# Ledger of designs, part 65: designed miniproteins, single chains, continued (4)

Each design is a single chain, and the fold is of that chain. pLDDT is the mean over its residues in the fold that is shown.

## One batch from the design tools (miniprotein)

Design m14215
Fold by ESMFold2-Fast:
Structure m14215 (fold): chain A 108 residues (1-108)
Amino acid sequence: SENEKKIKKILKIWEKLESTVVDVVRQLRAEGRDDLAAAIEKLVSKGFIKLNFAINNNDVDTAIEILKELTEQLVATARAHGAPADVLAQLEKARDEVNKELEKIKKE
């Protein structure tokens, strides 16, 4: 179905975002930024629970909004904690890429 195709694309977007977050968290912990790493992990964990619930209910629109909110919260949290410039740039790039891919799904 069209919803099954959209859900598979959303899961691929999540997979790529998760990979970026894992790299960012690893870098932050190596730099002694356990505070920001823990804050990011908490946001991602909460976001994944919400996303998984939307996906299990075939709610594509809610899944899109959850991913948009999560990427905005990740960037906002990084800024609030004074993240290293390269970490902030990685999260902003991930937000922009996620939003671009989600807009493609919305147009289908």
Scores: mean pLDDT 90

Design m14216
Fold by ESMFold2-Fast:
Structure m14216 (fold): chain A 102 residues (1-102)
Amino acid sequence: GALADLGARLAESEDPTLEVEVDGVKITLTVEGDRVTAKANGHIAEGVAREDGGVAKDLTTGAEMKADLEGNILEIKATDPVSKKLVELAAQAAAGIARRRR
């Protein structure tokens, strides 16, 4: 899907920073090694690439999500719509990094 495709593009980019808009929310993604930082509207989410995909958590609200290597999402904790978009994008970007390392 679109968010999994964004994760793949970020993993292939020479610029570690990507700005995207998801349902009217402007999100800045930054990649450093196996970690992704996503920022929007005062929220900060951190994603981590793992062997089986990516996991992300919003440090402001505690929303948490996992993306597998096929781009399937598992919602661990729901909070608000902004946090959901932020952790989904961060988890998908982290999964994209994990996919590129295989």
Scores: mean pLDDT 77

Design m14217
Fold by ESMFold2-Fast:
Structure m14217 (fold): chain A 90 residues (1-90)
Amino acid sequence: MAKIRVRIVGEREVEVEIEADDEEAGQKAALAVVQAAEKTGAEGVESEVLSPNVARGILRAPDAEAARRFAEEAVRQAKELGVEAELEEA
């Protein structure tokens, strides 16, 4: 199983954390992020593996509106692929 947590961390920056117990589920979660980024123009600026089952990345959008659209789209895409997803709002 996999889960995505999405958090807006700056005006144009969105943090995505992927927790996956299975490689296939992790790939589906990553695909959701890629599809959302392509749709909104967000670009990866940082990535880190926190543990064997947890990876975190930061994406930067062209503007604050695109950052919000990216966050919403990543959650929607993940759910469509059968991945649990949540948007953490500050």
Scores: mean pLDDT 82

Design m14218
Fold by ESMFold2-Fast:
Structure m14218 (fold): chain A 68 residues (1-68)
Amino acid sequence: SSLEEKVKKGIESLKKALEAGDEVAARAGVHELKKLLAQLPEDVKKEFIEEIKKLLEENGLKDLAKSL
């Protein structure tokens, strides 16, 4: 799915922002990912949400993870 590929690219961009310590870019990336995730089937959406939450929690952004 083209939409799933956009989500995967968004997650890769989020990983780069987190590695760089760029919290502004990370928060913006999560905001855009939420818009894409809202368009996915529930089973696929849940898997991506779990991956994103784990990434955010491991990088100290637990508040942002709870927003998902």
Scores: mean pLDDT 86

Design m14219
Fold by ESMFold2-Fast:
Structure m14219 (fold): chain A 111 residues (1-111)
Amino acid sequence: GTAEAVVKAKDGPVEARSVTAAAQASAPLGGTLTAEALDENGNVVGRGEGVIPAGAEGGAASVALPEPAPVAAVKATLSGAVGGGDVTVRAIATTAGFEGVELGEATVTVS
Protein backbone atom coordinates (compact mmCIF):
# COMPACT_ATOMS: atom_id res chain seq x y z
CA GLY A 1 0.00 0.00 0.00
CA THR A 2 0.90 3.71 -0.20
CA ALA A 3 0.21 6.82 1.84
CA GLU A 4 1.13 10.48 1.39
CA ALA A 5 1.14 13.01 4.23
CA VAL A 6 1.77 16.73 3.93
CA VAL A 7 2.81 18.29 7.26
CA LYS A 8 2.49 22.08 7.10
CA ALA A 9 4.62 24.16 9.47
CA LYS A 10 2.08 25.17 12.14
CA ASP A 11 3.89 28.39 13.15
CA GLY A 12 5.00 29.38 9.65
CA PRO A 13 8.23 28.60 7.78
CA VAL A 14 11.30 27.58 9.78
CA GLU A 15 14.87 28.20 8.59
CA ALA A 16 16.22 24.65 8.77
CA ARG A 17 19.47 22.81 8.07
CA SER A 18 17.67 19.44 8.25
CA VAL A 19 14.22 17.93 8.73
CA THR A 20 13.12 14.57 10.14
CA ALA A 21 9.80 12.97 9.21
CA ALA A 22 8.89 10.39 11.88
CA ALA A 23 6.11 7.94 11.01
CA GLN A 24 4.06 5.92 13.52
CA ALA A 25 1.55 3.36 12.21
CA SER A 26 -1.53 2.03 14.02
CA ALA A 27 -0.50 -1.53 13.03
CA PRO A 28 2.78 -3.17 11.93
CA LEU A 29 3.75 -2.18 8.40
CA GLY A 30 6.94 -2.19 6.39
CA GLY A 31 7.92 0.15 3.64
CA THR A 32 10.03 2.96 2.31
CA LEU A 33 9.60 6.52 3.58
CA THR A 34 10.48 9.41 1.26
CA ALA A 35 10.50 12.89 2.75
CA GLU A 36 10.66 16.14 0.77
CA ALA A 37 11.15 19.53 2.43
CA LEU A 38 9.15 22.24 0.63
CA ASP A 39 9.44 26.02 0.65
CA GLU A 40 6.44 28.43 0.70
CA ASN A 41 6.14 28.14 -3.10
CA GLY A 42 6.05 24.33 -3.04
CA ASN A 43 9.60 23.90 -4.35
CA VAL A 44 11.59 20.92 -3.06
CA VAL A 45 14.60 22.23 -1.09
CA GLY A 46 15.69 18.81 0.24
CA ARG A 47 14.89 15.11 -0.04
CA GLY A 48 15.65 12.04 2.08
CA GLU A 49 14.65 8.41 2.48
CA GLY A 50 14.14 6.07 5.40
CA VAL A 51 12.49 2.76 6.22
CA ILE A 52 9.80 1.33 8.44
CA PRO A 53 11.31 -2.13 9.07
CA ALA A 54 9.14 -5.14 8.18
CA GLY A 55 6.81 -5.88 11.12
CA ALA A 56 7.52 -2.53 12.81
CA GLU A 57 5.07 0.30 13.49
CA GLY A 58 7.53 3.18 13.17
CA GLY A 59 10.39 4.65 11.20
CA ALA A 60 11.92 7.94 10.10
CA ALA A 61 13.29 9.69 7.03
CA SER A 62 15.93 12.40 7.46
CA VAL A 63 16.44 15.24 5.00
CA ALA A 64 19.75 17.11 5.00
CA LEU A 65 19.40 20.40 3.12
CA PRO A 66 22.35 21.45 0.90
CA GLU A 67 22.11 24.89 2.57
CA PRO A 68 19.81 26.26 5.31
CA ALA A 69 16.46 27.27 3.82
CA PRO A 70 12.94 28.21 4.98
CA VAL A 71 10.81 25.04 5.21
CA ALA A 72 7.04 25.56 5.03
CA ALA A 73 5.96 21.92 4.66
CA VAL A 74 7.23 18.34 4.63
CA LYS A 75 5.74 15.81 2.20
CA ALA A 76 6.19 12.23 3.40
CA THR A 77 5.39 9.29 1.13
CA LEU A 78 5.16 5.71 2.36
CA SER A 79 5.50 3.10 -0.42
CA GLY A 80 5.66 -0.70 -0.44
CA ALA A 81 3.66 -0.99 2.80
CA VAL A 82 2.21 -4.42 3.67
CA GLY A 83 -1.13 -4.17 5.47
CA GLY A 84 -3.20 -1.08 6.14
CA GLY A 85 -4.22 1.38 8.82
CA ASP A 86 -3.46 4.91 9.92
CA VAL A 87 0.00 6.47 9.80
CA THR A 88 0.82 9.65 11.72
CA VAL A 89 3.79 11.65 10.42
CA ARG A 90 5.47 14.22 12.68
CA ALA A 91 7.92 16.65 11.12
CA ILE A 92 10.75 18.21 13.14
CA ALA A 93 13.19 20.82 11.80
CA THR A 94 16.71 21.43 13.05
CA THR A 95 17.62 25.12 12.70
CA ALA A 96 21.04 26.45 11.65
CA GLY A 97 21.59 27.02 15.39
CA PHE A 98 20.87 23.30 16.08
CA GLU A 99 17.51 23.91 17.82
CA GLY A 100 14.77 21.30 17.31
CA VAL A 101 11.44 22.82 16.19
CA GLU A 102 8.29 20.73 15.73
CA LEU A 103 6.65 21.72 12.45
CA GLY A 104 3.48 19.69 12.96
CA GLU A 105 1.82 16.34 12.29
CA ALA A 106 -0.62 14.71 9.85
CA THR A 107 -2.45 11.38 9.89
CA VAL A 108 -3.26 9.47 6.68
CA THR A 109 -4.64 6.02 5.87
CA VAL A 110 -2.61 3.43 3.91
CA SER A 111 -4.51 2.19 0.83
Scores: mean pLDDT 83

Design m14220
Fold by ESMFold2-Fast:
Structure m14220 (fold): chain A 64 residues (1-64)
Amino acid sequence: SAVSEALKAAIAALEAGDAAAAVRALQTAINHSTSPAVIAMAQRALDAAKAGDLAAARAILTFE
């Protein structure tokens, strides 16, 4: 799904240290998701990535 591909892209961007790409991918996941749990997870990861905490953002995504 578009959500699954966006979350994979976000994880790859975070592993590469690309905060801007991660934020764009997480925003795509939020915009295409109908799951409140997925939206909440992606929003927390997006907030961490915007704060420059890429390790925290990655940890949030890899526990789901």
Scores: mean pLDDT 84

Design m14221
Fold by ESMFold2-Fast:
Structure m14221 (fold): chain A 71 residues (1-71)
Amino acid sequence: DKIVEEARKLVDEAVEKLRKLGMDVLAETAKDYGDKMVAEIEAATSEEEKLKLLKELKETLEKLIELAEQL
């Protein structure tokens, strides 16, 4: 499932960026949130639902990185 693969990649990249910023606790939070969202995407019954969840995941991870950069 390419959507699930993309979701896992987004989570891994966000966690790596947060760790490079020294934000280990936030990186763990992003990983926990991301893993739950990946599971939700895998469980989704339609491609439209998967894409909606992928967009939400991407926006949330981008917001977490933005907040970390401000700290």
Scores: mean pLDDT 83

Design m14222
Fold by ESMFold2-Fast:
Structure m14222 (fold): chain A 85 residues (1-85)
Amino acid sequence: MGLEEINKPVSAETRARLEKIIEELEKVDPEGAKVLRTGLDSGSVVTVHLAAAVELTVAKNDPNTSPEAIRLLEEALDIASRELE
């Protein structure tokens, strides 16, 4: 497996779903939304997956994080994980 796998482009359908999650996330966790947007703007599914996984880990370890932000980050990670299959 080579660069084609690590640079798998985000499909238009997945991009649209992630953009909707980012819009909702901006309302409750603007920093997490910014990280996901940066990942999505890279155009790589692996980068989005990594961004969502890291942000979700940070969010779960911060007791001040909104439960809705955690839910949105879990949804983003699930979408990116399915796209990588």
Scores: mean pLDDT 79

Design m14223
Fold by ESMFold2-Fast:
Structure m14223 (fold): chain A 105 residues (1-105)
Amino acid sequence: MELKTIILVVGAPDLSEEDIEELEKRVRETVKEMAKEHPELEVVDIEVEQVDADTVIVKVTVRATREQAEELAERLVEAIKEWGKERGKEVEVEATVVDGEVKIL
């Protein structure tokens, strides 16, 4: 299987350190559950980076089929929306799946 990078741009107001820690935990748990269902899927890297006061970039790199990477991206979008509801924040999430490994800043 080839490397796929899932890039999620997350917009939410007034992000605290605790908000970002819970977001990272939610992302890692979602990826872990997907990997349990698909033992051939290899998790290569997970990065969560706050780029400004209201924006976080989530990057998940996997060795998977495109269909598996797209399914994981959809699961991550839903998980991030639930995280936003639990934290009382209105969240906007945009997901992109790219072939290969992408280095973000």
Scores: mean pLDDT 84

Design m14224
Fold by ESMFold2-Fast:
Structure m14224 (fold): chain A 112 residues (1-112)
Amino acid sequence: SEKLEEIRKKVDEFLEKARTATPEQQVALFKELSDELIEKMKELTPEEARAALRYFLGAVSELLARSTDPATQKEILDIAIETLRKMKDIHPELKEELDRVIAALEARKAQL
């Protein structure tokens, strides 16, 4: 899928930019990626949306692994959780998978 490849490239570009960014810049870049992904999600098939979700979760995991500051991790988790809730509204067929991921991220946030 051309749309899915575009999403993958945007995630890769985000991760590269985030590597040398300050914590504040990482949060801003992640918010931009999240908003853009939600816009694109409306145009995806269920199969493409599931793949896009996997790319997004990969970016969340990588960003959290690089962050040592609890306040920054909390902001990243808040953006990720909000984004996943919006994905669930756009692609209700992903509800069960999204609910499991949201619960896991909320549990991680509660430990900060």
Scores: mean pLDDT 89

Design m14225
Fold by ESMFold2-Fast:
Structure m14225 (fold): chain A 59 residues (1-59)
Amino acid sequence: MPSMDQLLAQAAEEERRATEIAKRLGVPTRTVLREIDAQPDDTPLDDRLAAAEARLRAS
């Protein structure tokens, strides 16, 4: 069972990585986070970030 600190660290990392993608694509961070949230929770973070970036680039 993940600790509270681990869950907070995961959320912070997700936001930081989403912000990096957002800056590269010229979109708001919330747009990237929305695409990540659209993926199943059992999908690894790296795969969710890659899928979000690919989808936003294809627009």
Scores: mean pLDDT 77

Design m14226
Fold by ESMFold2-Fast:
Structure m14226 (fold): chain A 69 residues (1-69)
Amino acid sequence: LEDLSEEELAVLDAIYRAGGSATEEQIAKELGVSRATVKRVLDRLEARGLITREGDTYRLTPKGRALIA
C-alpha cells in the first residue's frame, strides 16, 4: 500500500465519509482547514490516481477506496 501523509489520509477519509465524492468546500469545512490546503492535498491525491475530478467534485477511485476502506 502507498504511504500517505496525515493530511492526505484525512482528505481521503473526508471524501469516503461524504459517500465517496465531495467538493473542496465540504472537505475544508469538515477538516477545519483552508481551501488552499485542501487544494494542494487534492492535487497530490489526483496525481497519485487516488481520486478523480468531476466538475466541482472529487471522487474516490477504486485504488483510493482500497487505501481508506
Scores: mean pLDDT 81

Design m14227
Fold by ESMFold2-Fast:
Structure m14227 (fold): chain A 80 residues (1-80)
Amino acid sequence: MTEEQEKKVAEVAEEMFKKVEENPDMPKEEREKLAEETAEKMVSYIPSLDKEEVKEELLKMLEKAYESHQRRLEQLAALA
């Protein structure tokens, strides 16, 4: 991909992660919508990308971030 396309994709990904960081308790449906919107923007800049594959990868990243946060909360609750 071109340097310009790579920069735009990075900016879109950064916006997505910033939204998740500001709302770590984001509902599953909102996370799915955010990942779909982000994947659609990425594919618009890089047409060779598979939207479904990108969406799946973004959802996995968001899911891992969410699970990590929930595990920390559960561990703290168990200690209290």
Scores: mean pLDDT 74

Design m14228
Fold by ESMFold2-Fast:
Structure m14228 (fold): chain A 90 residues (1-90)
Amino acid sequence: SEAEKAGKLAIERGKFYIELGKKNSSPGLIEVGERLIKVGELVKSGKKEDIEEALKIAEEIYEEAKKGKVGPLKKTAEELIELIKKALEE
């Protein structure tokens, strides 16, 4: 399902950013990684309210990445937004 794809992607990228943040002593990268893991957990719950919360967090990360000119994170957030929106379709 699209929810399963979104959940796996978010958790995988979240773990990646936490590891990258620890290696580079970047609290901001650790924080964004933790937020991505939360997105994945919310989507994996399958509850509409949780998936809607996941969408809001992904959109916040997208706007932050766009403002900060963080290209890879912006692309990750764009992919997650698309998958989460599809997961909300009946």
Scores: mean pLDDT 87

Design m14229
Fold by ESMFold2-Fast:
Structure m14229 (fold): chain A 96 residues (1-96)
Amino acid sequence: HMTLEEALRRIAEYLERLKGDPAAQKTFEKILKEIKENPENREEILQKIVDDLARLAGVELTPELRERLISALQKAIDKAKTAQEFIDLLVEELRK
């Protein structure tokens, strides 16, 4: 059984590792562009990102974790101009 704080820490650590991955950078660039071009799909895209992050970080996706991740993603998307800024802002939000 993992606490919310431990889950957020593991996801933040996973995201920091992605900063050095060109494939991950390209994936986030595509996601940000898709959200900007098709805002009606934003909710569906965010839910998929949350599911993928929990799975890849090896964390159980509880309702509380889902809410925290969606909130952090929304804030990061609204402020980020690049994929790197998006990851940096997302990590910052998860460590609050």
Scores: mean pLDDT 84

Design m14230
Fold by ESMFold2-Fast:
Structure m14230 (fold): chain A 92 residues (1-92)
Amino acid sequence: MSPEELLKLYEELLELAREGTVEELTEAAVEAARRFGEVAVALTALALEEAGVSREEAEEVLGAAAEAVGVGMSLEEAIAEGKEIMEKAKEE
């Protein structure tokens, strides 16, 4: 995935986390995870944290996305991975 694709995906997830419903965000996160795998799960977690989504709602959204690609990841682990991905994308 290109740095531009990573940034665009993150921005789309962040907008949904801020302005959309939990259902809309969950559907988008699952779709992104199916297309992009673990990277989309990590970016979803970062978007949820930055948007100030509650821990309970964030864990539900992340759980659905993670299940779609068969990964086990805590919210804290996914946020940390998302931050690393975004920092690397911004450097390129």
Scores: mean pLDDT 82

Design m14231
Fold by ESMFold2-Fast:
Structure m14231 (fold): chain A 55 residues (1-55)
Amino acid sequence: NHIEENLKLIEQAAKKMNITPDQLWSFLGPNISLAQSQEEIIEAIKKEFGVEVEK
């Protein structure tokens, strides 16, 4: 289920930034869907926060 995989990417990024996943999603959610590809989620996180996450 790619939504669960995308949520893990969000959790990984939030941990690196020392914020909650809910806080991170409040910034990303208006601009991206959890139904998008892992590559799109990774790119959005990198573009908005400068944080690298792994699949």
Scores: mean pLDDT 79

Design m14232
Fold by ESMFold2-Fast:
Structure m14232 (fold): chain A 85 residues (1-85)
Amino acid sequence: SKDQFKQYLYQLSKKFGIKTQRDIDRLIQAGETDAANYINNLRQQGQDLLQRYSQALREGKLDEAQQYLQQMIKIGQELDDLANG
């Protein structure tokens, strides 16, 4: 399940780390491609949300900006939980 996969990701983060590209490269070298892809996908989602958030702020779309910020916080929290438990 997704929850079992996230628990597995937490164990891998304790062994390899997930905070840097070097950590992700080590996951790939270890054959943990699904884990590396999942983490890279989360990072890309966070980057996309940051771009949308910044644009919404510049355009004065505060409700949209708040929604993107909340989604970014959730992505950041998921990455932090995977890194630290």
Scores: mean pLDDT 82

Design m14233
Fold by ESMFold2-Fast:
Structure m14233 (fold): chain A 94 residues (1-94)
Amino acid sequence: DVKEILEQIDEAIKNIPAQKERLLERLRNPPPDVSAEEVEEARRRLAERAEELLKEIPKVVEELKKLGMPEEVIKKVEEYIRLLAEALRELAEE
């Protein structure tokens, strides 16, 4: 059901700000056993993951087209990946 898939993607998009805020709080207030260097490494990994997600968009689009997914689904998946990558990039900079 295309409508159900689109609704699930929209829900995932709506949840990005809350997930970002939770991760940001964890990065600003790490557990006592986590060093500042480990926090910096985590931020670098977030930046790397954001770049990886953006690079994968053409491959994801091609695979979804091969699977016969409607254009609306493909566009929503691309939007989700771009918004997720933006959130990860912002987390890496803060």
Scores: mean pLDDT 85

Design m14234
Fold by ESMFold2-Fast:
Formats: sequence, C-alpha cells, structure tokens
Structure m14234 (fold): chain A 120 residues (1-120)
Amino acid sequence: STLEILEEFYKKLVELVKEIKEALKNKDAEKVIKLLEEIRELIKETISKLPEGSYERELLEQTALLLDDAIEAMKKLDNEKKFEVTKQVLGHLVDVGEELSKHYPQLKPLVEEMKKIYEE
C-alpha cells in the first residue's frame, strides 16, 4: 500500500537526517553532500514504487528536483553556505512530511521524530 511505502521511506529518511545532523556538528561537508545524495536516491527509489499520477509521487518528484538543484548549487559554495543550504533542505523535508501526514496520520510519529532531530 502507499502508506506502507511511505512509512518505510520515512523510517529510512529519519536515520539519514540523524547522520546529516552529526555531520553538520562535525563540520564534515563531504559527508553532508554524500548523505544528501543518499536521500536523493532514496526518494527516487520511493517514487518508482508509488502509483503514476498520485499526489504523493508528484510531491516527491518535486522534492527530488529541489534536492538535485541544492546539491549542484552546494558544489560551488564555501562550507558555511553548504551547511546553511543543508539546513534549508532538511526544513523542506520536514514540511513535505507534515503535508503528507495530513493525508496519512500514521506518518505523524516519524515526521515528529524527524522534526525534533532537525530542531536540535
């Protein structure tokens, strides 16, 4: 089901966000970019499992494009600006999760966990 696909997606996304927060704390720009690329691949894999023309698929496709643009922009920035862009990307991922949780309330615990990690 779509819900089971999204639950598995958010379980994996929460773990990647935890790793990004640790990389940000350690000021490890290369690890941050690598983890954002891993999130991009996770989103692409999730898109392939969702029904064509679904709202959930369209929202994740838009998120994937935003993430592609952010990763490419970051390659040209200094490390401080890379970390700023990364925080903006994490904020966007929280917002997308909150939007999807309005349609799938069962996602709320995972999205709230991700939001708490982001706000730390």
Scores: mean pLDDT 90

Design m14235
Fold by ESMFold2-Fast:
Structure m14235 (fold): chain A 74 residues (1-74)
Amino acid sequence: SVMDKIQSIQQYIDELISKTKDPKYKQELQDAKGRINDAQQVIDTSKDPLQQSIALAVVLAEATTADLVDRKEK
């Protein structure tokens, strides 16, 4: 389900936060997680398919940000 995928992304970001030693990258990952949590709330509560689609696009964008941070730290 979409919820399972969002939870997997959140777990991935939490793992990166725990491994990251750079405080700037930790903050970037925490900000990304916050935006995903906000988007998840919209997906859960909105009845508007367009709002849900926009929120899902935000989740994907923030997952991409987390992946880029992971790549920079390798």
Scores: mean pLDDT 84

Design m14236
Fold by ESMFold2-Fast:
Structure m14236 (fold): chain A 113 residues (1-113)
Amino acid sequence: SLKEELENDATLLDFIIEQVEKMKEAFKAGKITREELIEFLQSIIDFLRELAEKYRSLGMEEVAELLRKAIETAEDIIRALKEGKPQDEVLALMDKLIETLKEIRELVRKAIE
């Protein structure tokens, strides 16, 4: 059912948010490389693109728009990492990504109600 699929998506978004937060802390602590963070973020972008297409097809334009914003922010983080931008700039962009993902989660949860 659509409701079960949205509930699964909300749970998956919770997991993705937790993973982004963990990777942010690992990067801040010097436990992962810039290359490892880029690979992780590329996987997140691929996931978010599939989700954006799904929500666009469902006519959930606000969710699809925020998913596009999250993709753009993740691409900005990858660009900052490739250009050798300071850690603080990368962390600020990661905080922006986390905030956008939380907004998406709340809208998906609201659509279940």
Scores: mean pLDDT 90

Design m14237
Fold by ESMFold2-Fast:
Parts: structure tokens; sequence; C-alpha cells
Structure m14237 (fold): chain A 113 residues (1-113)
């Protein structure tokens, strides 16, 4: 169901941001991508979500390596992509997913300050 997909993606994204283990972060990102590949049939939406997951994954890994400027740059780019997609979306469930992901990335960026 779209609701279950949204809930699972949001849960995994929160776990990525809270994790201090690079191996766990990688495993969580791979799990998110597998869910997107399985559940999302629209090619543009799938490609967008994979890019967002890659951005979040990369930003969190840079943060764990102490590469704060690189983490901020990737996180800000990911946030911009999410906000642009949110403006284009009319699907309420997808809008809610994008809003929750926006909040996660914004909270991550505030932590990096």
Amino acid sequence: SPEEFRKRIVELAKKIVESTDPDEIKKLAEEMKALVDREVTDPEKRGFLIAVIDGLYKAVLYYQEGKIDEAIKIAEETLKFLKEQREKSTDPVYQKLLDELIKIVEEFLEKLK
C-alpha cells in the first residue's frame, strides 16, 4: 500500500540520519532503494526517490567522516530536489512522503550547524 511504503521509507530515512555506523547506513540505504524498485512503478518518481536516497546516504556518510562542508552541500542539494518535487506533486500520499523527507533533511542540516 502507498501508506505502508511511505511509513517504511520515512522510518528508514530517520534511522540513516540517527546512525553512527557506516555499514548500517549503507544497509539502510540499500533497503530503501530495494523498496523503491519494488513499490514504485512510475520511472520518473522512482528515479527521483533513488536520487534522494543517494543524496541522504552520501550526506550522512560525509558527516560521519567529519567532512561537514561536503555533507551540507549534498544535503542542501537533496533538500532543493525534494522541495521542487513537492511543488509539482498533486498526490496527497506522495506529498506527505515528500513533506516528511523534507523535515528529516532540514533537521539533519540544523544538526550540522
Scores: mean pLDDT 88

Design m14238
Fold by ESMFold2-Fast:
Structure m14238 (fold): chain A 91 residues (1-91)
Amino acid sequence: MLAEELEEFEKNREELLASSVSEQAKAFEELLKKLAAAKSEEEKKKIYKEYLIKLLDKRLEIAKKGASPEKVKELEELKEKKIKEIEKEVE
């Protein structure tokens, strides 16, 4: 799963950067730096999991700007659901 997750991230990195360059650039750079320093697959798995959770938080904050209260609740619920999914996939 981790290799497929990294491939998905690499494939969609341009879309990720384009959606919010300034907001996501720091998290993306931090991810690349940590992955470059990782010495094992387990370390990469942990780093990627932490990145995904942090990215969800960042995207939620961006999405709250201009979003309706109803949409904000939906996004918060989706974030919590996705965090549980990440926890299961990268234990």
Scores: mean pLDDT 68

Design m14239
Fold by ESMFold2-Fast:
Structure m14239 (fold): chain A 80 residues (1-80)
Amino acid sequence: EKSVKANIQAAKNAVAGAEEISRLLGNDPEVVELTKRAQEHLDLAEKAYENGDYEKAIEHVKKAFKDYLAALERARKALA
């Protein structure tokens, strides 16, 4: 499905942005770990999409987004 591919790409862009922000903030280890987990889920989502398993791909995108949002919240607290 075209929309699943677009969602994977959007999530990849978001995680890449979070990784760059983490570097600018001095590489907080919990932000680094959360963005790494998000990237691992995106890699699994791409694999599932290539295999035609769109349900599994969507589940992994959701998990990646959850970890990404947790990383952003942690980065926000580190700046406070």
Scores: mean pLDDT 78

Design m14240
Fold by ESMFold2-Fast:
Structure m14240 (fold): chain A 77 residues (1-77)
Amino acid sequence: MKIAIIADSEENLEFGIKLAEKHGLEVVEAGLLSEKEKLIERARELGAEAVIEIESSIDSKPGVPGLAERLARLSEQ
């Protein structure tokens, strides 16, 4: 499944991409919330079936609470 990832920070973006790849999802577009409109348009052109937004802080741990559940749900469709 092709997806896009948009995050509020570079750290959240990196963790989101790693988790998406772990769930077998193809990340076709990724970037920060400041570029959201352009990222969504490009993702749509690239055939993205879903857009994942990450708007929470992370500590030194990999991943964001709740993100893995969203990605797992997409991988089951």
Scores: mean pLDDT 72

Design m14241
Fold by ESMFold2-Fast:
Structure m14241 (fold): chain A 75 residues (1-75)
Amino acid sequence: MSAEEIEQAKKLAEELVRKALEEGMSAEEIRAVLDEIVAEAAAEFAPDSEEYKLTVELVEHAKEYLDELLEEREK
């Protein structure tokens, strides 16, 4: 994938996190879903595959974005 495609995927991950919060999912539920996505990717793809690496990067980005939103809500 190109760097531009990865950046677009990160923005989609941010939108999905925002939508999940809007639909009433808790932060714990969102983190559980993200962990399940990584576990499923690990079962389907090799650990050194581009697909697995991209999935891990997108999930970590989504978790960081979720944490930032929660920090802003507590301030």
Scores: mean pLDDT 79

Design m14242
Fold by ESMFold2-Fast:
Structure m14242 (fold): chain A 63 residues (1-63)
Amino acid sequence: PEENIRLLRGETALLAMKETGLTVEQLARVFGVTPEEIEEDIRFVMEKLGVDSVEEAYEKIKS
């Protein structure tokens, strides 16, 4: 479903940003979407994990 795509893309974006320093704008170009869509995907991941920051989300998904 669409939610699975948002989770996978958001998790991938968070990992890439934290581990390689890629920006939201660069990731949007790679995925062929808008920066706003990447930000929404990241927020969706944060909501699913029950965290309020990108740093907390990264801590949970990197394990």
Scores: mean pLDDT 83

Design m14243
Fold by ESMFold2-Fast:
Structure m14243 (fold): chain A 66 residues (1-66)
Amino acid sequence: MTEKRIEEIKRIGDELAAKAKTPSARDAVRRSTAVLIEAVKQGYDISPEDARAALETVAAVEEERA
């Protein structure tokens, strides 16, 4: 169910944003979480596991830039 998937992705996004070491990484994770939720609403088959991997990559890239 799309609603449960959105809730799970929000939970993962909040978890990873809280773990982010910099404000820029936290902001990037939050923005990417919103993009993933919109993609799910539009019918893209994004699993919570795929969302976690993508958001972890976003956080790591932003931390590397700092």
Scores: mean pLDDT 82

Design m14244
Fold by ESMFold2-Fast:
Structure m14244 (fold): chain A 68 residues (1-68)
Amino acid sequence: VESLAKNLYRAAEVARSLGLTEEADELIRVADELMKAYQAGDTEKVEELKKRGLEADNRLREAAARHF
């Protein structure tokens, strides 16, 4: 979980460097919510947010391919 959150924060930095601010903001939101759910012991929400984090990373990859 912590490794995934760190990867999402790294992806957000890449998105910002590409000018993809909306994608960067989404990645940060998902990473923050994932860490909150993990610390709260909400396993169902952690699994949902892991899925959303992967979807956000996929959206970044698609956006980057369209813009560059």
Scores: mean pLDDT 78

Design m14245
Fold by ESMFold2-Fast:
Formats: structure tokens, sequence, C-alpha cells
Structure m14245 (fold): chain A 111 residues (1-111)
């Protein structure tokens, strides 16, 4: 099993990957409504990252992982509207979703 420190590091890495993907989609779109949705998503990512830095236990990490999964699903919806399903960005968003889901399952099994 992963240590709490390793879980926190993995969640931080997932946030960094997610923030990078949001930036790539922002650079690829000229639609102001899509840009507004992505900027709102980015603000929520920053708030959850701050919450992660203050978090210390499996329950808090599980709550954050569940919220990240929700943000990844919202990004998947936005990407599906603006990019083809076979795009590298869509593949990376799906990979992040799978990694977050696996980590959430592991955290929930510890509760």
Amino acid sequence: MLSLEEIKERLRELFERLNGLVAEVLAATTDEAVKARLQALRARIEELLEKLEKSTDEREFAEIAAEILGLVQELQNVVAEVLPADSPVMREVSAVAEEVARLLVELLERL
C-alpha cells in the first residue's frame, strides 16, 4: 500500500497534469464560452490543490480525489465538444481519470 506522503505526492502530480491539460485546451479554443468554463475549472483546481496541501489523512485525500475525478469528467465533456475523440489531449484526460479513479478506490478501501 502507498504511504500517506506518496498518496499526497500522486494527487499533487495529478493536479499538475490536469492544470496542464486545461492550459492546452485554453490555447486551442477561440470560443469565449468554452474559455470561461475552462477558467472556472482552473480556479476550482487551484482551490483543491490548496486544500490538498492542508490535508493529512485518508478521508481528506479520498474527498479530494473524488472532487478531482469530478473536475476531470467536466474537462472530458469540454474536450469532447471542441476536439476529436482520438485527440492526444482526450487520451491524456482519460488516462488522468483512470489514475484518479484507481487512487480513489485504494483510499476508500482504507476507510
Scores: mean pLDDT 83

Design m14246
Fold by ESMFold2-Fast:
Structure m14246 (fold): chain A 94 residues (1-94)
Amino acid sequence: MSLEELVEEYKERLFELVDKKDIEGVAEEIRRFGEELLRRGVPPERARNALTELALATLQHAAKVHPELTKELSEAVSRVMEELERRIREQEER
């Protein structure tokens, strides 16, 4: 599976979780995506770009279908993105 195909599969799953109002599920799915990128040895800049694309698409979808959840979802997404940035930075220290 290409990185582009992986991003599209995770977008589909994340949109379903947003539709179900599963904020914790969204954060966990983004974490799993980040861990998959790290496991595959995706270069740091590409990993950050893919994560940013996925997070932005998820938040844009939420703003359209459940605008009342945007604050809580944005906070949950920000927390997991900070966690993943620390892990990516650990790889860059090589």
Scores: mean pLDDT 85

Design m14247
Fold by ESMFold2-Fast:
Structure m14247 (fold): chain A 84 residues (1-84)
Amino acid sequence: SKAEELVKKRKELIKEFNEKFDPNDYTEESLKAMEKLVEIDLEITKAEAPESKRDEYLKTSQEIADRILEAAKKVMERKKAEEA
């Protein structure tokens, strides 16, 4: 199914992320990788969520994603300030 393919792709992206990036060292490249993980999570939610709860699940997933990306961006901005 499409959901099974997306779940496999997500697992591969997480493995690649963990091998390539330090969780404490945010770069523009690592933020782009995180955005890609967020996009695939939203696609999985659309594919697997019951039609009656799809909007609720998408909203919750998006809110969590937005908070993670905002936190990562702030960490990256602080690192740039320290390295300047």
Scores: mean pLDDT 72

